Designed miniproteins, single chains, continued (2). Designs and how they scored, part 52

Each design is a single chain, and the fold is of that chain. pLDDT is the mean over its residues in the fold that is shown.

## One batch from the design tools (miniprotein)

Design m5900
Fold by ESMFold2-Fast:
Order: C-alpha cells, then structure tokens, then sequence
Structure m5900 (fold): chain A 72 residues (1-72)
C-alpha cells in the first residue's frame, strides 16, 4: 500500500541520510534526505500524517545533532 511504501521509504531514507552525515558524504546525505521526504509525503497522502510525524521526529532529532557538526 502507499502507507507501507511511504513508511519503508522514510525509514530507509532516514537511515541513509544519517549515514551520509556521519561519513560526511554529502551525496549520500542528500539521497537519503530525498528518500526520507518522499516517504513522509507518501504517508501524508495515504492519510497517515500521525505516523509521518512520529518517523519525522525520530530521525530529525538525530539529524539535528549531526547537521550542526557536518554543515558548519
């Protein structure tokens, strides 16, 4: 389903983005962030906004910690 696809894509994208930030691989971080955003968008389109918010919060907390070190 769209919700299952969105959840999988958001989780995989979030993990990939975090790995890219940890490795300071901008290309990997950008690809992961793109997939993360696509997955969250699919969840919202499927009427799973509450699930999208939970996944967003989970990965955004870790990304914020890494972004300050990586981008500055």
Amino acid sequence: SKAEEGKKLAEEGGKLALEGYKERDLEKAQEGSKLFAQGLNLLVEAGKAEEAEKIKEKYSKEMDKLDEEFLK
Scores: mean pLDDT 78

Design m5901
Fold by ESMFold2-Fast:
Structure m5901 (fold): chain A 55 residues (1-55)
Amino acid sequence: MLSDEELLESALKLAQSLSHLPKEVVLHLIRSLMEKEGVSEELKKKILEAVEKLL
């Protein structure tokens, strides 16, 4: 499993690469990835807020 910092950076890079898609689709994909990896609720919220701010 990636560290919290690596997970955040990976999610932001993925969101940037998918910026041509609707914001809702990108957020859904990031959320699904975090659920699959068993990411904590606290970190999940932080990553989603960062991605939403980026988009």
Scores: mean pLDDT 77

Design m5902
Fold by ESMFold2-Fast:
Parts: structure tokens; sequence; C-alpha cells
Structure m5902 (fold): chain A 95 residues (1-95)
């Protein structure tokens, strides 16, 4: 019964920057940074959200996982009209 889905995709470089921000300033700050930037697009759609984080072998899997969950939490706080927020991790081989 999902009619609209907004996909927000982060490149490996963007994912690495967010993981580094989480290491330096904490998960809440990193999650809020992305969630606030995403919220405007999500509000316009009034739809379900799919967040895709592209990861490499160098990505810290524990921090990436915790960050993804925290981003979903912050998106739900900023856009309570979003009925579903899904977080996917996609392994991208290095070039």
Amino acid sequence: MEEKVVEIRLSPEETARLVNLAKEKGLDIAASYLAERAAEKIRQAGANVRLVLEVTPETDPQLAGELGLKIAEKIRELVPEAKRVEVDFVYVPPP
C-alpha cells in the first residue's frame, strides 16, 4: 500500500564523511545533519522514505549501522508525516 517513496542516496564519500562526523562530534550531530537536509525533500513528497548508504570495506560497520538507525529516528522526528523510513546499506566495490 505504498504509493510514494522518496529515495535519498549517499555516495561512499558522503557516507564516509558522515561516519567521520559521528566519530568526531557524535551520532546525534551526524544524524541530525543529514536528517535536516533530507527533511525538506521528504516534506514536499509527503511519502515513505528509503535512505541508501553506499559503503566500502573501509566503512566502520558498527558506526554505519548506528548512524543509519539514528538518521531514521531524526527523520521521523522532523517529518512525522513520513509513514515509513527504511535504511539500506549497499556495498559498492572500490574502483
Scores: mean pLDDT 76

Design m5903
Fold by ESMFold2-Fast:
Structure m5903 (fold): chain A 83 residues (1-83)
Amino acid sequence: MEEMKKKIEEAKEKLGKEAEEKGKELTEEIKKAAEESEEKAKEKKEELDKTVDDLAAKTVETVEKLKKDYEEKEKEKLKELLE
């Protein structure tokens, strides 16, 4: 249990930092685009929204995968102990 919890926390922290860095870069790009035109700012804002959604989905997938991997390992251990 503790090992799974630590891996999930590490994955969340890593993905959170990546999301912060990408979000910050896109926010600065939106500001620069807004100086050029409203259309450019709108396009960059859509990119930010998509990136946030993608990172959120990736975080969920990573957590689900770690949880499934741990459950499968524990299930196999229990089967081996019984037989």
Scores: mean pLDDT 72

Design m5904
Fold by ESMFold2-Fast:
Structure m5904 (fold): chain A 100 residues (1-100)
Amino acid sequence: SQVDLVLQIIGGVYDTLQDHATQSDDPFVSGLATQMGQDYQTMQTSSVQQMITIVQQSISDVQNVQNYHNSQGDTSSSQVTSNAYSQLQSSQSMLQNQMS
């Protein structure tokens, strides 16, 4: 289902953020990974509307961290968060299309 595909995408985002946090010792990416892991667990028992709300919050959180990394000139962390942002936006669109 589209929900299963979104969960797969979110799980992949979590893995990528966690790997980057571990390799870079970046506390902001580490914070995103921790929150994404909690969100992933919550989404497994959530309604589509609740999943949309969670994904929208995740998008905002990722944008804040990406803006910080860009201000510091951290291209590697900025690239990882940019990829997360794109995948979250795609997930949001898929969930919204399921509700229409």
Scores: mean pLDDT 85

Design m5905
Fold by ESMFold2-Fast:
Structure m5905 (fold): chain A 55 residues (1-55)
Amino acid sequence: SLEELRERVAALEAELTARLDAWRASGRPPSPEEQEAMIALARERARLVAEIDAL
């Protein structure tokens, strides 16, 4: 449903924000694994946003 898609987008945005804030607080660059994980989350968010837009 549209509500479920919106909730999933919100959850992904919260996770991305939390990871970015943790990285900023550390003062260290993200590892390749952390970068890959964030890219995967961003891609999933983009897919869900496109799915919502297509409804």
Scores: mean pLDDT 84

Design m5906
Fold by ESMFold2-Fast:
Order: C-alpha cells, then structure tokens, then sequence
Structure m5906 (fold): chain A 56 residues (1-56)
C-alpha cells in the first residue's frame, strides 16, 4: 500500500520513538491541519486518535 496513509503511519511510528510527548503532539496537530486541507480523512482520523491518546 503506497498511499499517504501508509506514509503517515510510518512517519508517526518514527516520530513516536524519537520525539517527546509534547513535541509529538505539536507536530501531529500541524500534520492534522495539512491532512484536512488535502481532504485525507483517513490520515486525519489516524492523527486525531493519536493526539487524543497523548493528551489523556
């Protein structure tokens, strides 16, 4: 699967291992806005679910 969703999942996993919780949340918030602008609903859902888990 060579889609934006696959790329987003890979980048998310790398970021989760390298960034602090605070840095990851800020980065994901920016990525979610970009994904919304592009109409990538699956990517938006993936990112927003991760943000919710991190903010809990």
Amino acid sequence: METEVLVAKHELEVMKKTLSKEELIKHLERRAEIAKQKGLEEVVELIENEIKKLKE
Scores: mean pLDDT 76

Design m5907
Fold by ESMFold2-Fast:
Structure m5907 (fold): chain A 68 residues (1-68)
Amino acid sequence: GAASILQALKDEFSRDPNISASLSGDTTLTITTSDSPQTQIAYALKILGEYPNLSVSLSGDTITITAK
């Protein structure tokens, strides 16, 4: 289900030393980066492009991804 997609995304992003990825339960993935806002928007667009059934929200240095 969606939980497996979030686990895979967490594993992928955790390989990048500039990104911190954390799962809350099985429905929410939080990604934080010390990079620019433009880079965070690029991450959000990549996720939406690959997984349009996920919800993505941006707030400061944080990207929040919520699965159905």
Scores: mean pLDDT 75

Design m5908
Fold by ESMFold2-Fast:
Structure m5908 (fold): chain A 111 residues (1-111)
Amino acid sequence: SAAEEAVRTIAEGFVDALEIITTGDTSGASAAGLGLAEQAKAGAKSKEEAIERLREITLAALKSVAHTYGVPLSEVAKLMIEELEKRLDTLSPEAQRAAEELIKELEELVK
């Protein structure tokens, strides 16, 4: 579905941006990931603050997908968890921990 495609794009952008913020490695990053990393780093005073901003931006994007496609936020959260879990093993340990924190937050939306 269009919602599934939108969530996949958000997941790809999120993991790419996380890897950039945590490692500085931009190789293989999507244009969306590069843009998200810049947006999250804008005004951030630390790596931890940039990760928190990235999480907030990502949650807002998921809520926008739910509204735009008329699907429950719980379904969008479930799709995002599935897409993130597929990508966890491609991430550095610090990025994996940050992605797991987002999964934990999304699990509260599925209940």
Scores: mean pLDDT 87

Design m5909
Fold by ESMFold2-Fast:
Structure m5909 (fold): chain A 70 residues (1-70)
Amino acid sequence: SSKEAAREAGEKLLEVAETTAGPYTVAGQASKELKKAREEGDEEKAKEYEKEKKKALEEFEKLVEEGRAR
């Protein structure tokens, strides 16, 4: 059952990372997709990724602020 214990610990670490880093990771991915869309001239995709990036960064900032406020 050490294998199961290790997997559970890994799942909890992943959950913590998703809670804290998830919005930041999404912002990073959206930023890369935004750059590609702009290079391709896809204005509609560029607008969508710009919104996604902004929203994800705002959510990440809130998580950081809540963590500091405690």
Scores: mean pLDDT 64

Design m5910
Fold by ESMFold2-Fast:
Structure m5910 (fold): chain A 87 residues (1-87)
Amino acid sequence: KLSKEELLKLFNEELERLRAYFATLPDEDQAAMIRSMVDSYLEAGLISEEEAAEILALVDAGRLEEAAARLFELARKAVEEYIEKES
């Protein structure tokens, strides 16, 4: 009974909460979480091998904020595309 707009709003709110939580973690834990999420998203077909390689290269360079921002951008896009298909 939730509208497409309400579902998208809820998912965007959850992504913002995850982003805020991520910012509280030490650098080593942020890197581990990004790598784990990249592996999961790649296996699920939500991101390409090229996108995964880009994010992992940012992690290896210590550019954790950029890596996290890219990952959350791709996650949001994947969820929005999924909701559009289910409407």
Scores: mean pLDDT 76

Design m5911
Fold by ESMFold2-Fast:
Structure m5911 (fold): chain A 70 residues (1-70)
Amino acid sequence: SVDELIAELNKLVREAKELIEKGEYEKAIEKLNRALEVARQLGALGHESTALAALREIERMLKEAKEKLK
């Protein structure tokens, strides 16, 4: 269901934030890539505004984590 996808998305983003705070960037990237897939599924199901907001936050966090690994 959409509600289950939203719950999974929120959980993945929360876990990724905690991993970034701990300096575990590779694990954070893994969580964020899964969150990206869920956000894209929400968009495909017609929840475009929710999907776009999530995609922007996920992409920002991915950029941060990847820059820290360089």
Scores: mean pLDDT 86

Design m5912
Fold by ESMFold2-Fast:
Structure m5912 (fold): chain A 115 residues (1-115)
Amino acid sequence: MVEEIAERLLRALEEALGLKPTEGDEEGRKRFEEEMERVRPEAEARAAGLGAAWGLPPEEVEALREAYMYGYAGAKSGETVTAARRVAELMAAAPSEELRRLIEAAFFGGVVDAL
């Protein structure tokens, strides 16, 4: 399930945005984590705003924050495979189809904002 979601996301990244599946070295992973922390305040503000607008519980707001950060960090660092796997885990754990779609949308929002 997680692998199937990740593969679908990687195909969408390549076909829609020209981002090829890339899994880099230790330095690439370090840059991914650095970009995660860099975008965290904006991701928190965006997720909080959406949560307030739609009345989402804190755990769902947290998932949207993480999804946006994974997308942004993946695009900025080039660690698209790592980003897709982490967001696929969030999507697989989501209790509803609506939340899964919101997580996916937040992920692609992060990717687009990084480009």
Scores: mean pLDDT 84

Design m5913
Fold by ESMFold2-Fast:
Structure m5913 (fold): chain A 68 residues (1-68)
Amino acid sequence: MDSLRAYRAAIRERHGLTPAEAKRLDDILDYLKKNPAAAAIQLIGIELDLERRRREEERRRELEELLR
């Protein structure tokens, strides 16, 4: 969960990401697969999955607060 939060922060900053942060994200994925094509596909997949999970988690917290 903690690592996921850090990844979420990086993804959110992607629209205005610094070159260093963008490189870090890319390096992690490339390192895992050791294949540029697979890394690119993984990046898209992870970004989409992470974004949806983040939004769902935020919505869950809002709902819990509303149901006090």
Scores: mean pLDDT 60

Design m5914
Fold by ESMFold2-Fast:
Structure m5914 (fold): chain A 65 residues (1-65)
Amino acid sequence: MKASLEQEFNELLQRAADALDAGDKEQLREVAEELYKLSEKARQAGFDELARRAEKAAEFLRRLA
């Protein structure tokens, strides 16, 4: 469901923010990987905008880690 995928996305963004505050590069890499998986799920469900946002967030976090 779109709402549940959006909730998962927001949870991952919060986890990324916490990891950035802590300087936890390992956690940033894990969140980036989960965001890529969320992007694939969203794309398969036809939620292209959510998929694009998740993919861009994952790319951003990978550059920081």
Scores: mean pLDDT 84

Design m5915
Fold by ESMFold2-Fast:
Structure m5915 (fold): chain A 65 residues (1-65)
Amino acid sequence: SELEKNLKESVEALEERIEKAKKVYEEKAKEAEEKSEEEGKKIREEGEKGIKEGEKAIKELKEAF
């Protein structure tokens, strides 16, 4: 099905965006950690939470098909 193929490609694009976001959050957390260990940990925890929510949404999308 063309629809199923297009949905799979869209999911793959979303997974790539999640990976890029993860790297951005890791870099920002590292930079903040160099100035304040507590602020770096907070940014890392917030980023990890957001990434996990995004990954869960993608998993649910895959399970729906």
Scores: mean pLDDT 79

Design m5916
Fold by ESMFold2-Fast:
Structure m5916 (fold): chain A 60 residues (1-60)
Amino acid sequence: MHELTVTLPSAEQAEAIARRLNEEDPRVRAEARGKELTIRTDLSVEEAIGLALRAIGEGL
């Protein structure tokens, strides 16, 4: 199990991303605490980061 903490610009974004991650992949447990998003998963750290970036939204 891997644990990754990401600091986001706002608590609202952290909460929205946590909700999306929990909905999208059952292997991910995301918790928002203020601006901090903590992701716990059995996936690799690389995969966890990828999921977080996808949840934040595509910034082409």
Scores: mean pLDDT 72

Design m5917
Fold by ESMFold2-Fast:
Parts: sequence; C-alpha cells; structure tokens
Structure m5917 (fold): chain A 74 residues (1-74)
Amino acid sequence: PRPDLSEEEAWELAKPGVEEALKQGALSQEEVEAARSIRELELALLESARRIAEKLGNKEAVEEVDRQIERLRA
C-alpha cells in the first residue's frame, strides 16, 4: 500500500474494485468478512489472482503477483 494513504482512504479507493471482484467471483465473501484491514483484503485478492495465473500456466503473471505479495509483507 502507498504510505500517503490512511487505511480509510485506501478502503474508499478500493471499494469499487472489491465489489466488482465479489461479483466476478475473484474474491469470496468469506475472504472479505475475514479481512480486518485493506492490506489483508488486498493480500487475499492477490493470492486468488496467483491461483488463477498458475492454473492458466502464466508464469510471468505468477512472478508479478509474488512480487506484489512480498511488497505487502515488507
């Protein structure tokens, strides 16, 4: 996440994307309910994207998602 945004501000920016991901099935309702922060929600979405990329055999996409996950954990 960007250091200039509060969690509330980041959540407001993420709302449309989270709602769309839920409708598309890229993010589960259980994952949204379990997340206590925008960072945890973003991590769950990235892990979902990684599974999809791996299933499609897109190694470059898997590596890019892994980098984003590492950035969130740093």
Scores: mean pLDDT 66

Design m5918
Fold by ESMFold2-Fast:
Structure m5918 (fold): chain A 84 residues (1-84)
Amino acid sequence: SEFLEKLRAEAERPLREAAASTDLEEALRLLEEPLRRLRALLAEAEALAKALGDRSIDTEGIVAVLREIIARLEAAIAALRAAA
């Protein structure tokens, strides 16, 4: 699952950049834009999975990884807001 590995790797970048930021507003912006895009992608992936049924193992894998990444970004945003 080269695609799933790349998808996880792309999520790691905003998390590292936010962690390195000394500005709360900057850190939040670095996480909020990827989160918005990933939520949209998850909605599309779930719609595709529903249309294709159980015939796509890759689609199920994509949905699972997107949910994992979204949860990590949401947790990071919640932690930053709690620190404000």
Scores: mean pLDDT 77

Design m5919
Fold by ESMFold2-Fast:
Structure m5919 (fold): chain A 73 residues (1-73)
Amino acid sequence: SAADLEKMRKLDEELSERGARFPDLSREEQIKLLEEAIEVAKEMAKLADKETQKLLEEYIKRLEELLEELKKE
């Protein structure tokens, strides 16, 4: 629906803004931001078509791997 597309656009803008700030954050803040970004990406995946959902699932996996690496240090 048009409402779902608008929600996806807003979530995409939110992810872009969060990503831009990431290098300037402390490790603790980076961990928190990644956890929030993963949740936003999961919401986008629920609204996406099958092709976009597959790409978002791959992206989420990469974010989860980065999160685990940050937690090790």
Scores: mean pLDDT 77

Design m5920
Fold by ESMFold2-Fast:
Order: sequence, then C-alpha cells, then structure tokens
Structure m5920 (fold): chain A 97 residues (1-97)
Amino acid sequence: EIEKLLKEANKNLNKGADITAKTSDHPKEVHLKAIGASMLIISASVSYSLGDYEEAIRDLEAAIEIAKELAKVANKEGQKLFEEAIKKLEEAIELLK
C-alpha cells in the first residue's frame, strides 16, 4: 500500500514537473526542485523498509512542501498533478502513523 502510494506520488510529481517546465521561464529550477522532492520520496521508501517510520514521515513532509512550491508556479494541469502527488504523500503519512 505505502510503496504504491509513493510510486504514484513520484510519477505525478515528475509528470507535473515536465508540464510546468515547458511553460516556465526557469525550467532548470522546476526540474531541480522536482528531483529534490523525488529524492525525499526515495529516502522515505528506504526508511520505511528499515522500519524507521518517523524518518519516513519527515522526508515525506519535506517532499510535500516542495510539491506545494511547484504547484504555485504551475498551470492548471501541472497544479492538479502536484495536488494528486501531495494527497498520495499525505495518505502514506497517515498509514505510517
């Protein structure tokens, strides 16, 4: 369940970043922020597999903040993808509690 949510969140995050970068004056910044959030999601997955749920939650909360920043500069399509990613990450956090 959690691994599926993290995979879907990462997929939506990267798709949103690709769309947002195409309409951005600063596509490199969009991609670097998305990479940062993806790395936090991967870190959370590793922490989860090791039984460190508190560390996994912190990493996912950090990824959510980056996704929120990306949503602010996204068009409507990109914003929906980032919102879906955030919801999946929030659902994963709830399951870790």
Scores: mean pLDDT 88

Design m5921
Fold by ESMFold2-Fast:
Structure m5921 (fold): chain A 64 residues (1-64)
Amino acid sequence: SEEIKKLEKEYVVEMLLLIGDGTDRILEARRAGDEEAVEKAIEELKEKNKKLKEEYEEKLEKLK
């Protein structure tokens, strides 16, 4: 349906923005030589990605 296609497009855009921000933080930590900050930035990116996916799946279920 058109609603599902719109939701999917919105999810992809949000995901790309999240990955971009997360990548920037990881690269900044790597340039600083801070391995702990790199690990933390990766974990934060994974957590935000998980939450975004869960929100997307919840919205998909409401369209059924």
Scores: mean pLDDT 85

Design m5922
Fold by ESMFold2-Fast:
Structure m5922 (fold): chain A 86 residues (1-86)
Amino acid sequence: MRIELGEEGSRVTVTFSPDVSPLEAVRLVREAAERAGVSLTDIRVTVGENVVVEFTAHGTREQIRRLVELLLADPRVLSVEVRPLE
């Protein structure tokens, strides 16, 4: 798991267990973002062996950290990777 926080925004990649549908994965991400006070843009979903949701998260470092904590608290989430925007 890799976490690197940007000041104004970060690219987040969330890998879900194979049992999670793409629709459920996006819903989980949106609910976690709402609870953390983070706004989301550029949401992309890839379906392979696992469902992977990538998005740009806009918020403070503390809000993005809260988002990651909320996502990792869900047993259906296998990993979260956070990269700063370049």
Scores: mean pLDDT 81

Design m5923
Fold by ESMFold2-Fast:
Structure m5923 (fold): chain A 60 residues (1-60)
Amino acid sequence: MSDQEKNELHSQAAARAFGLPPEEAERVVREYLESQGVEVKDIRVATEDGRARIVSVTFA
């Protein structure tokens, strides 16, 4: 998988999770990436005022 494909997947996942509670944000990111057939090693969500602002994904 290319760096551009990884960046596009990350961008789409982050957009879907933005503004959600952290547990819901992580679930939404995981479900989206799994739907794209992508194996994920780790997902980190940074929150502001209890809502997801930054999402980091480590691909397997």
Scores: mean pLDDT 80

Design m5924
Fold by ESMFold2-Fast:
Structure m5924 (fold): chain A 55 residues (1-55)
Amino acid sequence: SLREEALKLAKEAAKLSGLPEELADLAVDEALESGFSEEQVLEGAKQALKSTKEG
């Protein structure tokens, strides 16, 4: 699902940033609860991962 893909990318972003994986799950859940779609959450996770890789 889009949620699973978003969580996978969010976990990678958290790991690269030295943050606990639990924060990735919380961030995805909070975004969905805030009214963002699964597609929007996936795009957010992609941007987070890209930003952490770009330094």
Scores: mean pLDDT 79

Design m5925
Fold by ESMFold2-Fast:
Structure m5925 (fold): chain A 72 residues (1-72)
Amino acid sequence: DKEKAIEYLKKAIEALKQGDVQAAVENITKAIEYAKDNPEVVEYLKEALRAIAQGDLEKAIEYVNKAIEVLK
């Protein structure tokens, strides 16, 4: 469901802007569940999770936005 994936990714961006890493990871993980059949989206979201693990929240937001762009 593309609309639900986009909804969770928008929540993830808001969490990242607030520095709420736990909420960001939870919302990205839910978005992956709704976008499982889109490998390009899943790969961008995995890169976003990698960026979060490295403390690069700006890069994580970039990858989440790329995933949203593919879903639109």
Scores: mean pLDDT 88

Design m5926
Fold by ESMFold2-Fast:
Structure m5926 (fold): chain A 66 residues (1-66)
Amino acid sequence: MLTPEQRERLKAIVDFFYKRGELTEEQYEELKAAIDNGDLERAKAIAESLPPPVGERLLAALDQVA
């Protein structure tokens, strides 16, 4: 299970890329929902579909909380 601190960190990374225009609204909403639900498998699947550097950074962050 993700701790509140791990969720906050992952959401901050997702917010960062969304504010830069590197995530679509749909990708942003799906990633936030997966993180809020602690669904690391879903979050990783979404991150794997994203181009570098966004996908690589999200995967690295997700791997650190697994």
Scores: mean pLDDT 80

Design m5927
Fold by ESMFold2-Fast:
Structure m5927 (fold): chain A 94 residues (1-94)
Amino acid sequence: SGELEEDLELYSEGVKLYLEGKYEEAVEKFEKAIELSPQPTAEMLYNLGLAYYAAGKYEEAAEYFREAYELAKEVNPTLAKVIEEKLKEVEAKL
């Protein structure tokens, strides 16, 4: 597992920071998790987008929501619909 174990640890740290309201720190952990993952999941990209959104970085949030949607629409239509609604919310703030 190697890098996959490291990316999951960083991802878990990002989730904890996000729940604590430390959104910019959560972004840093999620970005490192994604960088270490050869195949980032739609969930990882979506949570990075949520952290950017909560940090008020709407252009970056929209970018990662679009990437997450493209991955989710092929494998997880329920998640894709959730991401689509968040993309509409963030685009309304641009």
Scores: mean pLDDT 86

Design m5928
Fold by ESMFold2-Fast:
Structure m5928 (fold): chain A 66 residues (1-66)
Amino acid sequence: MAELLRIQLEIAKQDFEELKPLMSEEEAKEAEELLRRAEQALNDGDLATAQRYLDELSKLLRKVAA
């Protein structure tokens, strides 16, 4: 569902903003790229691709938050 993925994207954006000061330059660039690709996939209606990028982003953010 696009609504749930959009909510997940907004939560991920908030988490990224809070965690960005703790991230390496490489991790921050990777997170920004994953956010961009997820947003693009959502705008294109490709929900499966959006979910994949959001899952990868969640793994990265969880690693940083640990």
Scores: mean pLDDT 83

Design m5929
Fold by ESMFold2-Fast:
Structure m5929 (fold): chain A 56 residues (1-56)
Amino acid sequence: DELSERLHRLTLKAIELGDVKALDLINEATRAANDGDLEKAREYLEEAEKSIREKE
């Protein structure tokens, strides 16, 4: 599914870049998704993507 694909992709990028902020946001997104809060999960992933872009 798209959400789990985004989680996986962003996790790998965050690890490669050493982006601790993105990893924390991805962790929060994972928790939100597990709690069924898909809106919050997407919001956290968007913030993680922004952090990753700023680190590139």
Scores: mean pLDDT 82

Design m5930
Fold by ESMFold2-Fast:
Structure m5930 (fold): chain A 70 residues (1-70)
Amino acid sequence: SEYLAKLAAGTRTFDLRGGVRAIVEGLGLDPEKVDEIVEKLAASIGSTDPDAAVGDPEALIGAVREIYEE
């Protein structure tokens, strides 16, 4: 069901927000950008392999940096 897939994506987005916030703060980046980065990264994950981006902390850090540098 597309509805169940959207709920699962929503749950991952909540987990992702916490991870992105920690990475942004840890890297000394602007904390005001956390919500923008989460939205962009969630949209990117929705069109690619979500497990690759969320399940690997190094890949997540790289993705956050790339989106921030956009």
Scores: mean pLDDT 60

Design m5931
Fold by ESMFold2-Fast:
Structure m5931 (fold): chain A 65 residues (1-65)
Amino acid sequence: ALTPREAAVARALSRSGGDLRAAAEALGVSQSTVSRTVDRLIARGLAERIGDAVALTPAGLAALA
């Protein structure tokens, strides 16, 4: 299961089209906090980097349901 922070970051990324700055702004946290959480999601196979953006994998989207 996602932690509350991981779930919040994953939802914000989904809403922002993978923009880490927009996700950080929406959550009221630093971009460093979002970036660190994204690295953990990628390590778990729940997100991946697509160019300069971050996309949720099918497993990441399922974890939000």
Scores: mean pLDDT 82

Design m5932
Fold by ESMFold2-Fast:
Structure m5932 (fold): chain A 58 residues (1-58)
Amino acid sequence: SAAGDAGYQAGYEAGLKGASVEEGMEAGQRAALASGGTPDLGRMAGGLGALDGLKERK
């Protein structure tokens, strides 16, 4: 979904910059809500994005 994609992307960018998974979840929540999604979807997608971004950072 567009909201899930927005949440994941926000978390991924946060993770690339060294942000925590919690910070990625918060960023994902904000991005998903702006795209008409739910908080839970945004937090989940943002958390997954942050983990992937942190992994890519190394």
Scores: mean pLDDT 84

Design m5933
Fold by ESMFold2-Fast:
Structure m5933 (fold): chain A 84 residues (1-84)
Amino acid sequence: MNEALITAVRNGDPEMTLIAAGVARATGGSVEDFEAAAEEAERLGRVEEARIMYVFAAEKAEEEGDLELAEEYREKARRLGYEE
């Protein structure tokens, strides 16, 4: 799962990246999988994909009951989307 998400990000196809992320979210992808994908997207300058991955990481953290971790990921997503 992590490898598939990272590969989709590296291929530079935003549509395939969103599809892979959606499948991972639906099929039990981990917080760590989405965090790794977000970090790779940031490294490649793909800010919108990184933001979406941090949102998915936050949602997964909330599902696992880790509200503090979810808040941290939402702040990372906000930082990427709130930069002028």
Scores: mean pLDDT 74

Design m5934
Fold by ESMFold2-Fast:
Structure m5934 (fold): chain A 67 residues (1-67)
Amino acid sequence: GAAAGAAVRAGAEAAGAPAELADRASQMTYDGDKEGANRAAAGVAAASGSDEGARAVQTGLRKAGMG
């Protein structure tokens, strides 16, 4: 839902991901697409050059109850 999407966006941005990528991760989570959210987390990690981006997105998902 919307709360999960907002949490994922905040997590991705906190990890240093571009706003555009953070928005995509948020949208996939908003749609309830767990596979899409996981793929977006991998994209954030790749863009950040580390696994920290993926972990930040997962933390956001857990806070939103989707973890």
Scores: mean pLDDT 62

Design m5935
Fold by ESMFold2-Fast:
Structure m5935 (fold): chain A 93 residues (1-93)
Amino acid sequence: MEKIKKAIEEAKKELGLGDDAVITEDNISDLLSEAMRKLGITSLDPDNPKVAELLKVFVETNKLSEEVKERLKKFVEGTFKEEFKEPILKALE
């Protein structure tokens, strides 16, 4: 958790995003890609527990636009195993 939070915070700083910045469709892909790079994650593989934990921490620690929340909800519901998607979906509420 701590390592993931730090990677997201550092990625936000590198992209010029403030602590209160709302994550939109325009910046989410760059932010996730940079955080994944820092964590050694090569793809959003739904079978990788690190990906599930990254998405959970990402949605818990960032303000997301409604469009981004809906997009992530659909992605998670359609892609992840039940054991991984429940914690992420709860964080998106």
Scores: mean pLDDT 79

Design m5936
Fold by ESMFold2-Fast:
Structure m5936 (fold): chain A 74 residues (1-74)
Amino acid sequence: MKKKKEELKKRLKEMIERNMTEYGLNKERAEVIAVTAERLRLIGDAIDYELEHKDPEEALKKFQEEVKLLDEIV
């Protein structure tokens, strides 16, 4: 769990820095966009997992665990 949290923090930091440097966004806007994009990715991952494995309970559990990690970071 902690390793996933550290990986998520690093990914968010990289996305925020990219949004600021490439798109000229201020930090607050860059953070909102990065977090929103990550939440959309988590939803997509859950759908893809369910479609591939036909296990909606496990897909939902993984989604909830990752959303909880994101909420703990932001």
Scores: mean pLDDT 77

